# Designs tried in a protein design run: designed miniproteins, single chains. Part 52

Each design is a single chain, and the fold is of that chain. pLDDT is the mean over its residues in the fold that is shown.

## One batch from the design tools (miniprotein)

Design m1802
Fold by ESMFold2-Fast:
Structure m1802 (fold): chain A 84 residues (1-84)
Amino acid sequence: SLEEEISRIFQKANELARKVIKEADEQAKNVDDPEERIRLTNRAVAEALRIIGDALDYIFLLQGKIELTPETEEALRRFEERLA
């Protein structure tokens, strides 16, 4: 069902976002430069937000709330690549 597909997308997006944050946290522990630690954290947060945003675009496309445009197609492609 559509509801089951949406639930699966949300679950996967949350898992991927948490993994990105966790990996950055572990990398930051080995970085002595506080500015580089901040950059690593900022990049991880931006990537996690992108994952969530791409998943939302996918869900909105499935619900017919938005149209397929080059931007939403790119978001779908990025999210699908994360699933592979």
Scores: mean pLDDT 84

Design m1803
Fold by ESMFold2-Fast:
Structure m1803 (fold): chain A 95 residues (1-95)
Amino acid sequence: SMEEEIERLKEVVLKTAMEALETKTKEELALKLAEIRNQPYEIDEDGKVLILLSDSERESFGIPDKTKLTAEEFVEKWVDHVVKHYLDTVRRLAS
C-alpha cells in the first residue's frame, strides 16, 4: 500500500514536471531543472548530459561518492527528493 502510493506520487511528480516545463524526455527535463536551479552540467563525447552535483546535493541524494549524474539518474533523484520532502511535510503537519 505505502510503496504503491509512493510510486504513484513519483509518477505524478514526473508527469507534472514534464508537462509544466514543456519537456518530452527525461533528458530535456533534467536540462530545464538544471537551468532553473543554476546547476552546472556538461555534455560528454557521446552527447550524453551529465549533471554536476554540489557536496550538499550529494549528501541530500544519499550519494556522497558521485560527483556527476546522468540526466535520467538526476531526474530520478530529484523526483525521490520531492516526494520525500512532501511526505515528511505532511507527516509533520499531521503530528
Scores: mean pLDDT 81

Design m1804
Fold by ESMFold2-Fast:
Structure m1804 (fold): chain A 62 residues (1-62)
Amino acid sequence: AQPDDVAALLAANPELAAGRKLTVDEARAAMADRNADYYTRARARARLMVDVAETGQEVDLR
């Protein structure tokens, strides 16, 4: 495969490139993004759950 093909694949699947770790701000943005796919939202939810567990804060927007 060409390097550009690999770069495009990783851009379309950032979880594969970066692993499962996101910043809290990135996770919140992904949850609000209507164009975010299932994996992006699942990863964002996992990150927010970790943040709640670490800080003891409840995050509930409804």
Scores: mean pLDDT 58

Design m1805
Fold by ESMFold2-Fast:
Structure m1805 (fold): chain A 79 residues (1-79)
Amino acid sequence: MSAEEEKAFRELLAEIVELVEQGREDSEELRALVRELLRMKEELGIDEKTLYELIKEVSRNEELALRVIGLIEREERRR
């Protein structure tokens, strides 16, 4: 993964984390961003371990990180 691709992925992840922190967990905007994140994950060959580590790094606390992980897992199961 290039530095530019990592930056884009981290920026998208930061937007998802911010929406979750704001309580917008059921918004269509959040669902669209999560789907885009999962698409980028596949294109960039990012494994689940790396994704979870990045979520923990971007999240302000462990509880927020777990909430974001749970939302991503729920959206992935819908596919």
Scores: mean pLDDT 79

Design m1806
Fold by ESMFold2-Fast:
Structure m1806 (fold): chain A 60 residues (1-60)
Amino acid sequence: MEEERREVIRYTAEKLRKIGESFDLLLAGKLEEAAKLDSEVNNVPFEESLKKNKEILEKL
């Protein structure tokens, strides 16, 4: 039980860290790098992540 819980926590923490890094890249204007990282984390096509990131940047 404890080992399984720790693995879930580590997995979630790593995913959140990558999401944060993707957002930092987006704010720095590195749209392609941000989209690539977001695509890997969320298992979403790169083009979809790139389009979403452009929309977010426009709203900032």
Scores: mean pLDDT 75

Design m1807
Fold by ESMFold2-Fast:
Structure m1807 (fold): chain A 72 residues (1-72)
Amino acid sequence: GREEAEKKIKEGLEAMYKGKYEEAAKHFRQALALDPELKDAEHYYMLSVTYRKLGKPEEAAAYRAKAVELAK
């Protein structure tokens, strides 16, 4: 549910801070799966940044495009 998804976002942010970008990507993706309402511009932008840090520019660009589309 929502609370579990929010915990996954916090785990992903902690992993980002520690430079564990693969782990961060998994946590963020799990959060969006647990609560689809988190499929917003902010969280897609977080995935975009994470995938750039992983050296995956094509996937980063796809997440960034989703974030821009969802930004109001």
Scores: mean pLDDT 83

Design m1808
Fold by ESMFold2-Fast:
Structure m1808 (fold): chain A 96 residues (1-96)
Amino acid sequence: MNAALAEEARARGEEALAAVIESLPHPAQARDLWEREERLKELESETGEIKVKVNSYEEAEEKIKEAYKKGVTPLIEFEGVEMAKMAAAHKYYLEL
């Protein structure tokens, strides 16, 4: 259903995010997730680094949850693609 947003995510090299977007049941949920990611990129370019490196998905969950309360989603970096998929899934789950 959200092929255009998923294609955009893949074009940016965000394959894990694209997979989560494609799995979302409602377009509104995909759009909200995408809008938060775009806001993060805008803040990073204008106000400095909001990128967060984490070693586990539990740490990523805490960081995402805390930033969510502030109205922003942090840019999470993981060592591997599997961890990146976990972060994307947590973003979707928090916005459900």
Scores: mean pLDDT 58

Design m1809
Fold by ESMFold2-Fast:
Structure m1809 (fold): chain A 71 residues (1-71)
Amino acid sequence: MDEETLENEIADAIYLIKIAVIRVSAERTGDYEEAIKELERLLKEAQASPYDVSNAIKAIEEEIKRLKEKL
């Protein structure tokens, strides 16, 4: 694995961890509106990333959709 591939995988993994933290917080507090807002902010950050974070982008979009279904 080259350094560029590793950097992309680390960046993607960091976003996936952030998604999990937001999800756990939302389930604990019931504040799905705030969670959606944080995920939309995170989506913009991921889309602006210089690394290949396509898996994270898909996960963020799916989580936003999931939480909107709970509203």
Scores: mean pLDDT 83

Design m1810
Fold by ESMFold2-Fast:
Structure m1810 (fold): chain A 67 residues (1-67)
Amino acid sequence: MTEEDLRAAAERMKAELGASIVEVDGKYVAIPPARYTGDGVSMSPEALAELAKDLEALAEALNAAKA
C-alpha cells in the first residue's frame, strides 16, 4: 500500500516478466513488455492485456502514493 511496497512489486514484475515502471519527471510510467520472454511459455493476448492493465494500475498507485 505504501510507495515502498508498490516499488517492490514493480521490481518483481521487472525481474520476472521484463515489464518496467520508470520515473519520468517525478511521475511513474508503466512500460509493458513487448513480449513475454519465457522459454516454452507464451502469454495469451488476454493475459498480456491484463498484465498491461495491472502495470498501469501499479504506476497510478505509485503516483498517488508519491503525491
Scores: mean pLDDT 66

Design m1811
Fold by ESMFold2-Fast:
Parts: sequence; structure tokens; C-alpha cells
Structure m1811 (fold): chain A 60 residues (1-60)
Amino acid sequence: GASEEQRAGARELVRLLGESGPLSRGQAVDALTRMGGMSREEAEREAERLEAEGLAGPSG
């Protein structure tokens, strides 16, 4: 499993990418699982939060 530090870093990177241009939900989930070592379910919850903030969307 990923450390909390790795998870925090992955969340921050995905946030920065979303601020540069909205990510699709799938892109956010893939980035969080690949870089943060999050489970798919954990990554989907974080992507939902980013979508609510306008940093990710269902269609990109």
C-alpha cells in the first residue's frame, strides 16, 4: 500500500493537472492509482471530490 505522503503527493499532482485543464474522471482515477498506489475505490472517491471542485469531469 502507498504511504500517506505518497497519497498526498498524488492528490496534489492530480489537482495541479486538473487546474491546467479539466481531467476526465478516468484520467484522474488512473493517475491516483498509478502514482498514489490507491485502490480503485479510493481513487474513485478522490476523483468524485475533484469533479465536485471542477477539476475533473465525467467526459473530460
Scores: mean pLDDT 72

Design m1812
Fold by ESMFold2-Fast:
Structure m1812 (fold): chain A 58 residues (1-58)
Amino acid sequence: SLPTVAEARANITRLLQETPFTRTDVGQLLGLDRAAAERATLDELAELAVRKRQEMAE
């Protein structure tokens, strides 16, 4: 099943704690440009991650 926004937020938080990735890096991985990624909140990144995963699941 697709993750909820809360689950995506928890996954991003874990990634930031366990890897050298920054929030900006996560945003860029999700398709944002650098400036948009730098401005994005964790909640916005979580929502984007759910949307991208939904697109990939078809």
Scores: mean pLDDT 80

Design m1813
Fold by ESMFold2-Fast:
Structure m1813 (fold): chain A 73 residues (1-73)
Amino acid sequence: SAAARRRQALRIAAAAGRRLLAELPLSRDHLLTLLTQFTGFSRAELEAALRESTEGVDEAQVDRLAAFLRSTL
């Protein structure tokens, strides 16, 4: 379903965001601005996803998104 695909995309974005926060001296606010800019998800959606488990996230998609986001910094 479209809702399931959207939820998975949100989980991938949140996982990439957590990785960037661990690796780079980014504020949470700067990260959320970056994620909203490049994913189109709202701040509220991303904050909710950041509180959820990373179980079942596609690591290859997380790697690609994290690499892309780093290239914009």
Scores: mean pLDDT 82

Design m1814
Fold by ESMFold2-Fast:
Structure m1814 (fold): chain A 84 residues (1-84)
Amino acid sequence: ARDELRAAVREFVEELKKKGYKELADSILRAIDAADAGVTTDAPPTKFKSKVSKEELDSIATELNRRVGEARARIAQREAELKK
């Protein structure tokens, strides 16, 4: 379950790096790693948003939500099959 969600986000992060959004991609990956480790940060998030337009950021957020949704749907389908 967790591995599938992580894989979907990692694929998206690699696509962002290829498109030149390396800092945004690194910020997303760090947030996932911190969540997995149960770590909180006292520092505000890196100013990655200052390097991306609002329109581009909204498009990126939409695509990330789509991929996370697909991964969650796949997990839910597998859970339903396991309860048979």
Scores: mean pLDDT 63

Design m1815
Fold by ESMFold2-Fast:
Structure m1815 (fold): chain A 97 residues (1-97)
Amino acid sequence: MEEFVRELKRLGVPDEVIEGIVNGDPEAAKKLPRELAREVLVSLLYGATEEQREFARKAGRLMGLTDEEIDYAEEIAKDPRKAFEVRQRALELAQQR
């Protein structure tokens, strides 16, 4: 939990969205744009333990991602180069908000 909250803050996810994910509130969690939610999910899945992956998948669903989008994010997270590129893009988009 604490590691995920720290990574979400680093990726520039708004506190309201983070609170929504932690509390299981989909209305607050869905306030993050879908494109950013996908990139955030890839970043959370990259290098995650099995327990961390389960929480990341749950967070993805709360953010309004489909099971197909979540499964695709897991495939991208398996490629270190692609995962790194997605994470860098998420960080850049966070700075522009």
Scores: mean pLDDT 77

Design m1816
Fold by ESMFold2-Fast:
Structure m1816 (fold): chain A 98 residues (1-98)
Amino acid sequence: SEQAEAAELAEALARAFEELGLHELAEMFREIARALRAGDVERAQALVEELGDLVANFGEEEKEKVLEAMRRVAPLWAAIAEERGDPETAARIRASAA
């Protein structure tokens, strides 16, 4: 269920980005979630690399919205990490979102 958990996280990020008006990011994360559910890990990885290029061109307002979306999703990220037996990563995620 690692792909299912990653897809759930991607969908949560897509919702947060949509609410913050980052519609292109929201669409990309919906595509990542779709690829993960299909077991297409190569497609998901390619989309994540494309995200890096997109975000590199963001201004300060867009970057602040990305950080806010990550803060909104951080509790879900931490819960998934903890359930996977990685309490150090969970603690780090919670600390970064505080």
Scores: mean pLDDT 82

Design m1817
Fold by ESMFold2-Fast:
Structure m1817 (fold): chain A 95 residues (1-95)
Amino acid sequence: SELDRLRQQYKDYLKQADQAIANKDYDTAADYLAKAGDYMTQMMKLENNPDTDLVRDLFAQAVDAVKQGDVSRAASLVTAAEILRIGSLIDQELA
């Protein structure tokens, strides 16, 4: 499905961002993280997730944090985005 394709791209780019961070290649990590965020927002649009714009903003902040070498901040922002997506999906299913 289209959703499965987007999910796979998200996971792939997130993994590549993590590898770039391990190499201290923060510019490359930021580029991959930006792509991961784009695929996450595309997934959330297909899910009609009301928090799509909030998650986009969190990924934009995470990209900026990675560019500055602030890996802890970037990780916290990505985690917050993932929690928001899952929480919104649960709320949508229970509505």
Scores: mean pLDDT 86

Design m1818
Fold by ESMFold2-Fast:
Structure m1818 (fold): chain A 85 residues (1-85)
Amino acid sequence: SKDTIEKITKVVKETASKIPDGTPIEEIVKKIEEALKKAFPDLELTFRVDTIGNTTYISILDGNNNILVTLTLYKGKVVSVDPAP
């Protein structure tokens, strides 16, 4: 639902804002996964990581593999957190 996507997006934004530049992608994924598991223990969420040149996309997916939120990094820096339309 839109409400669920908005709540997930808020947690991801708050968590990402605390991550230092240059943190390894695996550690960023782990920190976000831990934050989401704590905030939404009953949600079954998975992660997809795609890197194109200097840009890395960390996508948060539901149990049906629908993208809910995407975290974008450019050269190891968090540049955006975007909810699905």
Scores: mean pLDDT 86

Design m1819
Fold by ESMFold2-Fast:
Structure m1819 (fold): chain A 85 residues (1-85)
Amino acid sequence: MTREEYRRRIEEELRRFEEEEGISEEILELLRRLGELLLAGADEEEIREAYERAALEVARQYGFDVAEVRETLAAGRAAGRLAPL
């Protein structure tokens, strides 16, 4: 998969998430940082790891169940999602 294909798929998954959940300030900051990483030419694994780390950090800050978020990320990876939220 190319970087452009990865970007498009992440954007589609995040747009769907936004439509259902709305966007908080922290999620907007997450998206900005991921965009910077994509523009810097990071590979798919690096982008995925950065996404997962940021998602867990947001979950911790907002009092979400970090273990549940971690399971959701793992399920998304198993389902072949690029942004598994």
Scores: mean pLDDT 62

Design m1820
Fold by ESMFold2-Fast:
Structure m1820 (fold): chain A 61 residues (1-61)
Amino acid sequence: MDKVLAVAIAAAKELLKEGITRISFEQAKEKVREVAKKMGITLSEEEIEAAARLVLEVLGV
């Protein structure tokens, strides 16, 4: 599994754990940055945006 998909899945899981199913793209990017740092994964800004888009797709927004 590539690093972008791994971080996106982990970020979506954290949001769902918090009961959050509706989130802005900017909030999704911040969660992706937070989770990537926790996982020790380095993402470019482009990869952060790609992961944030995947998070929104998973949450159904």
Scores: mean pLDDT 80

Design m1821
Fold by ESMFold2-Fast:
Structure m1821 (fold): chain A 90 residues (1-90)
Amino acid sequence: SAAQAEGLAAARRDIDVVTAEAIARIEREVPDEALREAAIARIRALRDEAVARLEAAVASGDPAAIREATAQAQELVEEIRAIAEEAVAA
């Protein structure tokens, strides 16, 4: 459906944008190299997980799977933001 296509496109954009912004913020604001590298590695792992879930759901052709993967991707985007906030606060 058009609504599912729009939701999927938005989720993909949000993953890419939030990941890039989170990494850029950590690189600017986290002075400890080990903490910076650990936070970026966690963010990249979550980004890869979100992308893999969306790709698997699209490949299934199941509208219910696509809705679930989109919702889970949004949760992972929030987790990426939280990791960046924690790293900056450390």
Scores: mean pLDDT 85

Design m1822
Fold by ESMFold2-Fast:
Structure m1822 (fold): chain A 77 residues (1-77)
Amino acid sequence: SAAIEALTEELVKLLRDPNASEEELLIASLLIRGIGLLTDRSEEEVLEEVRELMEKLGVSEEQKRRVLAAIRAAAAA
């Protein structure tokens, strides 16, 4: 759907941005939750797809750690 495509595009933009702030990475976490809700998938299933996407996009190890830390922080709150 157009909504899922728009959320995915915005997520990809944030994942690729090495200058993304902590607040922007929190938005990425919310986009992941939104995609899960719209596609009737668990957060873990969407997160696995995001990990594969980050590998495919050539995202740095530092950026991957920042993204995963933001998702973990959001889940703990």
Scores: mean pLDDT 78

Design m1823
Fold by ESMFold2-Fast:
Structure m1823 (fold): chain A 103 residues (1-103)
Amino acid sequence: KKEKEKELIKKTIDEVNRLLAAQDADGILEVLRKAKEEFKDNKDLSKLFELMIEAVELGRKNKDLAGAGRVIIEALKIYLETDNVEEAIKLVEDYIKRMKKLA
């Protein structure tokens, strides 16, 4: 059901917000990996969470964990509000491309 999916997304946003406030990159990665597994049968959401994991790893490497966390939360909110996973994916991909230019 779509409602169960949205509740899992809301829970993920709340957990990422809490862990971001604690500056816990490993905790955020654990939450995202769990979400990817929960959405494994949804190829677009699985891809979104895979990109989010990469974004957090790049954010940690570039000392921009706060930026990575904000992009993840924004992408999840876009999906939650619009059901448009492609816009959410694009937002995360744009962040990854920007971070790779800094490395």
Scores: mean pLDDT 85

Design m1824
Fold by ESMFold2-Fast:
Structure m1824 (fold): chain A 80 residues (1-80)
Amino acid sequence: MKKSIEELKKRVEELEKQLPNLSPEDATRARQLIEEAKEDIKKAEEYSEKDGFKASVYLFRATALLVEIEEIIRREKERK
């Protein structure tokens, strides 16, 4: 689990680097999703030692949010 959490954190950092290349509308939406993903990653870390099931749920949620952000970035590149 710790490795998965660290991988998600790195993925968030890489996506944040791409935000300046988005339109203001897409950048605003992507920032909202990144903040939600950061919250879910934080909760996954908090539950990783206490409740593996809850930690897994938060990791799944964070992963889904990151996929949505990647889709926003992909669509923005296709619109250019």
Scores: mean pLDDT 80

Design m1825
Fold by ESMFold2-Fast:
Structure m1825 (fold): chain A 85 residues (1-85)
Amino acid sequence: MEEERKKLEEGNKRFMGLLWLTVAEVELDMAEKYLEKGDIENAEKHLKAARQALEDARTYGADPERVAELEQRIKELEKKIEEKK
């Protein structure tokens, strides 16, 4: 019973990591769209949400390669936002 519960908890943690990666990706896509429209304020809000979701994904043991890819996208978008201010 306890081993079965640990297996389910590990599976749930992995699933939560994937969910937070998805949230980070969606928030990042929203930030990029707002930046394209010149809405810097909303772009920054969604970028902040993407960073928070990525940290949550990392906490749940999400794939380090996917985390690194999204972190790179966040850094590139942050630079673009700063250049448009």
Scores: mean pLDDT 82

Design m1826
Fold by ESMFold2-Fast:
Structure m1826 (fold): chain A 82 residues (1-82)
Amino acid sequence: MAKGTLVAELPPENADRAEEIASEALQAAKKYGVEAKVTVEGNRITVELTGTREQVLKAMGAVAGIVVRHGGRVLSATLEEL
C-alpha cells in the first residue's frame, strides 16, 4: 500500500474554479481504484491518494495533468509506502 500527496496551485484568476477543478481531479483519480481525499484552500488543491503504489502513481499523474491543463502548477508530489 502507498499514500501519495499532491499539492497544486491554480492561477489566481482560476481560484473561483478550484473546487470544480478539484472535483474533476478526484473523479480522474477514482478511475484508478484509489481512495482519494481532496482539500481546497483558495487557489491551492491538496489531493491525498491511497492504494497500491502503481495505482497511486497513475492517479497522481492524472491529477497533475488536469491541474496543468487548467493553467495550474504542481508545488509538491510525495509518495510514501505504507
Scores: mean pLDDT 83

Design m1827
Fold by ESMFold2-Fast:
Structure m1827 (fold): chain A 91 residues (1-91)
Amino acid sequence: GIVPEELKELLKRKEEIERLYEEGVRTGDKELLEEARRRAEELIKEIDDILEKGAKRSNYDTIDDAGRKILEKIKEELKRIREKAEEGLEK
């Protein structure tokens, strides 16, 4: 299951990605937008792997319902950041 320390680390990584996106938009630096997009995609894949491995290992969720809901929320926010970064790269 996910523990508070692991959750804090995921939230910190999300915050760093959001910061890269905001800085990229502010400066017009496409390398920062590409980095934000890449990091968001990588973190989304990590969260997907955590959720999928929990489901595949047993009839028990290795993550409780609250932890699952938090991970899904973080994933959704990361998807939005990724989409915005991709849009910024096209403009």
Scores: mean pLDDT 76

Design m1828
Fold by ESMFold2-Fast:
Structure m1828 (fold): chain A 96 residues (1-96)
Amino acid sequence: MAEKLAEAGRMFLALVLRLRQAKENNEAVEASAEEKEMQARLERLLAEDPELREKMEELARKIEENGLSEEELEKLVQELLGVSEEQIEEAKELAK
């Protein structure tokens, strides 16, 4: 898989996990400086690569439709975006 695809998936997974943690704690979701930087980087990657954008839109749709668990999210980003297990661990650390 393309390096950009895996990097976008890693950032997306980190953001989704962070948002889920905030929801479970009943906290107002205020994006940190780090989250805003990741969002900006992700938006730039999506703007540069229409194929990546299409795959990310499909991933977001599947998450919305199915209410996926963390484990299911990890499998889906590996399957659609080619994110490695190492990148998943990096995303989990970024979400903390």
Scores: mean pLDDT 71

Design m1829
Fold by ESMFold2-Fast:
Structure m1829 (fold): chain A 75 residues (1-75)
Amino acid sequence: AEALLERLVAALLEMADASEDPAEAAGLRALAEAVRRLGERLLAGEELSPEEKAAAEALWERTAPTIRRLLEAAA
């Protein structure tokens, strides 16, 4: 789980570095930080508040297309 989290964060940062749009790059870096923080808390066994659960769902909706693109690029 921790290795998967590290890989996901690294992949988002790779996409940010590859982006020619500074706003897109900044957004991807912010997303990577959010994923890392949430993932670390979940790996520590912390209970998420209702607000944090809603944020996690929103993050997943944003992250799923990025994961899909990365998997397609790696295939």
Scores: mean pLDDT 72

Design m1830
Fold by ESMFold2-Fast:
Structure m1830 (fold): chain A 84 residues (1-84)
Amino acid sequence: SLKDRVLALVQEVLPLLSPEDQARIEALVQQFLASTDPQEQIRILQEIIRIIGEAAEKNPENREKLLKIGEELGKISGELVESL
């Protein structure tokens, strides 16, 4: 269910990103889905959030939507931290 929530948010963000950032996020998502370690999953989610935040700074047209998706991913990261 947590992995499904991350996948849904990633599907929403990918069309708003450059091809370079899409490729970076897709690679990180594959690592996240393959991971069974919550600490590794947290590190990967934080990197995804960082890329989305940088994209929001460079793309004012989609900034609000990018920041909102980043916030939702941050909530999932917080849930993983609380599970440690």
Scores: mean pLDDT 87

Design m1831
Fold by ESMFold2-Fast:
Structure m1831 (fold): chain A 68 residues (1-68)
Amino acid sequence: ASPAQQEAEARVEIAALKQATVDAKQGKNLIGAQFLLIAGKTVLHLYDLSPELRAALEAAIAALEAAL
């Protein structure tokens, strides 16, 4: 995948993590949230992301972990 495609995929992942945080605060989708955390951490580890997008993904992961 190109760096631009990896960044596009990371943006989708960030949106999913943000939605999972909202759901987790309501006690919903807790199992799905665990899978999303694994996926988000995998993207953060393997993908070549801009510093801004990397920081946004790290923040989204931290917010979801704090909600669980």
Scores: mean pLDDT 84

Design m1832
Fold by ESMFold2-Fast:
Formats: C-alpha cells, sequence, structure tokens
Structure m1832 (fold): chain A 95 residues (1-95)
C-alpha cells in the first residue's frame, strides 16, 4: 500500500517535471539539476545502493548537465528519473 502510494505520487511528479522541462528556461533547468543532485547525494548514503547503481546515477546526472537541446534534456531527465525510481523502490522493498 505505501509502496503503491509512492509509485502513484512519483509517477505524477515525473510527468509534471517532464512537462516543465519541455518549456524550462536555462535557470529552471539549473534548478532541476540542483534538486536532482541533492536527491542523488542523499540516496547514495543508503547502504543498499550498489557501486554500479551509484555510477549509473552519476553518469545519468552528468548526461543531463551536458544536454544542450531541449529534447536531449527531456530524454536525459526521463532516463535519470526512471533509474531513481527503480533504486528507490528496491530500497523500500528491502527495508
Amino acid sequence: SLVQEFKEYHAKLKKKLLELAKTASEEEREQIIEGLEQVIEDLLKQPSVTEEEAKELEELLERLKKAEETEEFVKALGELLEKLTKVTLKILEEQ
């Protein structure tokens, strides 16, 4: 139930962020990146996050930071959010 509520809430947030990213200014893009950096930093403190998962999250974040075109940014954001969801759900299911 709690996991299902998290999935529903996360899906709504993901959709909203992707919609905002399509029309985001450079400043708004930087704010999205900064927020995700903070989320990833906190997530990496969890003992159940593997070195491989940590590396994948860091690589996806770097890709997002380097995206110059709107379509590249939206795609990179979507891929990062998907990986964040999978890692977070794994932690919730194991704890």
Scores: mean pLDDT 81

Design m1833
Fold by ESMFold2-Fast:
Structure m1833 (fold): chain A 74 residues (1-74)
Amino acid sequence: MSEFEKVQKELQEIDELVQKDKEKGKEKMVEFARKYGFSEEEIERLVKLHEKDPYQAVKTLGHLALEKVAEKEA
């Protein structure tokens, strides 16, 4: 499995978890962000976004994570 495919799979799992359990979804999102090299400032911004709009937080996480992976695989 490529790093890109792995990231997409983990993002799908986070999206499903956020829909089922917001608190666990947030925890998984933070763990994922740290794993993929997000700064503490980026993580703080994502947590604040999750409190306001969990769906937009997952979208933003996905966009940033896929950009980081694309840069590594280029």
Scores: mean pLDDT 79

Design m1834
Fold by ESMFold2-Fast:
Structure m1834 (fold): chain A 116 residues (1-116)
Amino acid sequence: MEEREILTEILTRLAEHFNEDKSVVPTLVEQAFAAHEALDGRYSLESVAVAVFLLTMELNGRPASAEDIRRAAEIAAEVLREYGREVSAETIARDVERILTEHRELLLQAMGLLEP
């Protein structure tokens, strides 16, 4: 499925950029699909995947700044363009910020890190 390939590429490039262990990428892909379903498809898979990655960084003691959110969104938008999809990095960044601020507990539950 193209969506899984795109998420794997986004999360791999995010791990490279932020110097995180790439071995977690398959787990983050599954967590992104679970979080997307829990959010009832209200946000794009790519925005959810970026939010899952940045929340994982925060839980590892590296909270995302506004600049980190913007850079992560730019990386995701670049991957999507390589797959022939036109997506705004600004739109991804806005949705990521909203997911992390308004849906944090739901995201943690979907990732298996918080009891309902």
Scores: mean pLDDT 86

Design m1835
Fold by ESMFold2-Fast:
Structure m1835 (fold): chain A 86 residues (1-86)
Amino acid sequence: SELQKLLESLDEEEAKELLEKAFELAKELIKNEKLSAEEAIKRALEEKDPVKALAYSFIAMLEYTGSTLEDLENTLKNKTPLPFKL
């Protein structure tokens, strides 16, 4: 996949920047598209842009865990602990 090729070529700092960009894009996509986990996975697999593919993957994970974008935004703004320990 295009995502795998990109990840194999990135150093640690570039990978972190890519993940941050993908997370911000996921916030925008959730507000505009309201995707289900299944739809988000399908979009991630079909997406040629690695940043968008990662963004859809984040959306799928949020839907599978039952977490909302609002829960993540509140965690980031108020330093509230995440509902799940990774």
Scores: mean pLDDT 67

Design m1836
Fold by ESMFold2-Fast:
Order: C-alpha cells, then structure tokens, then sequence
Structure m1836 (fold): chain A 75 residues (1-75)
C-alpha cells in the first residue's frame, strides 16, 4: 500500500538523518583538532545545511504519510 511505501521511505530518511548527525559530528571534531578555524566553520555550515535538507524531506514524507493514512480511514 501507499502507506507502507511511505512508512519505509520515512524510516530510511530518519536512518539517513541519524547517520548524517553521527558522521557530521565526528567530522567536525576531526576538523577542529586537525584543521584550520576556517575549515571547522565550513564543516559546521555544510553539516547544518545537510541536516536542514534531510529534516525538510522527512517533514514532507511525514505529511504524505499522514494524508495517505487519512485516505485509508475514509474507506
């Protein structure tokens, strides 16, 4: 069903976000130890942009999932 498809997409997107946060935090720590202040600032900016994009995708998928659930309840 469309509901199950969207649920799987949400789970995948949430997993990608969790991985991005873990890897991003490790990269920022590494750059802070080994890189310049400019490299650390760039790593933080890239991390925030990537997290924001993933959160927006999750929000859109969540909305579609809720709409699909409502349509199934109307039948």
Amino acid sequence: SKVEELKKELEKAQSELDKTIAEGNERIRRVAREGSPEEAAEAQAEFLDTVSELQDRINELQKKYEEALKKEKEK
Scores: mean pLDDT 82

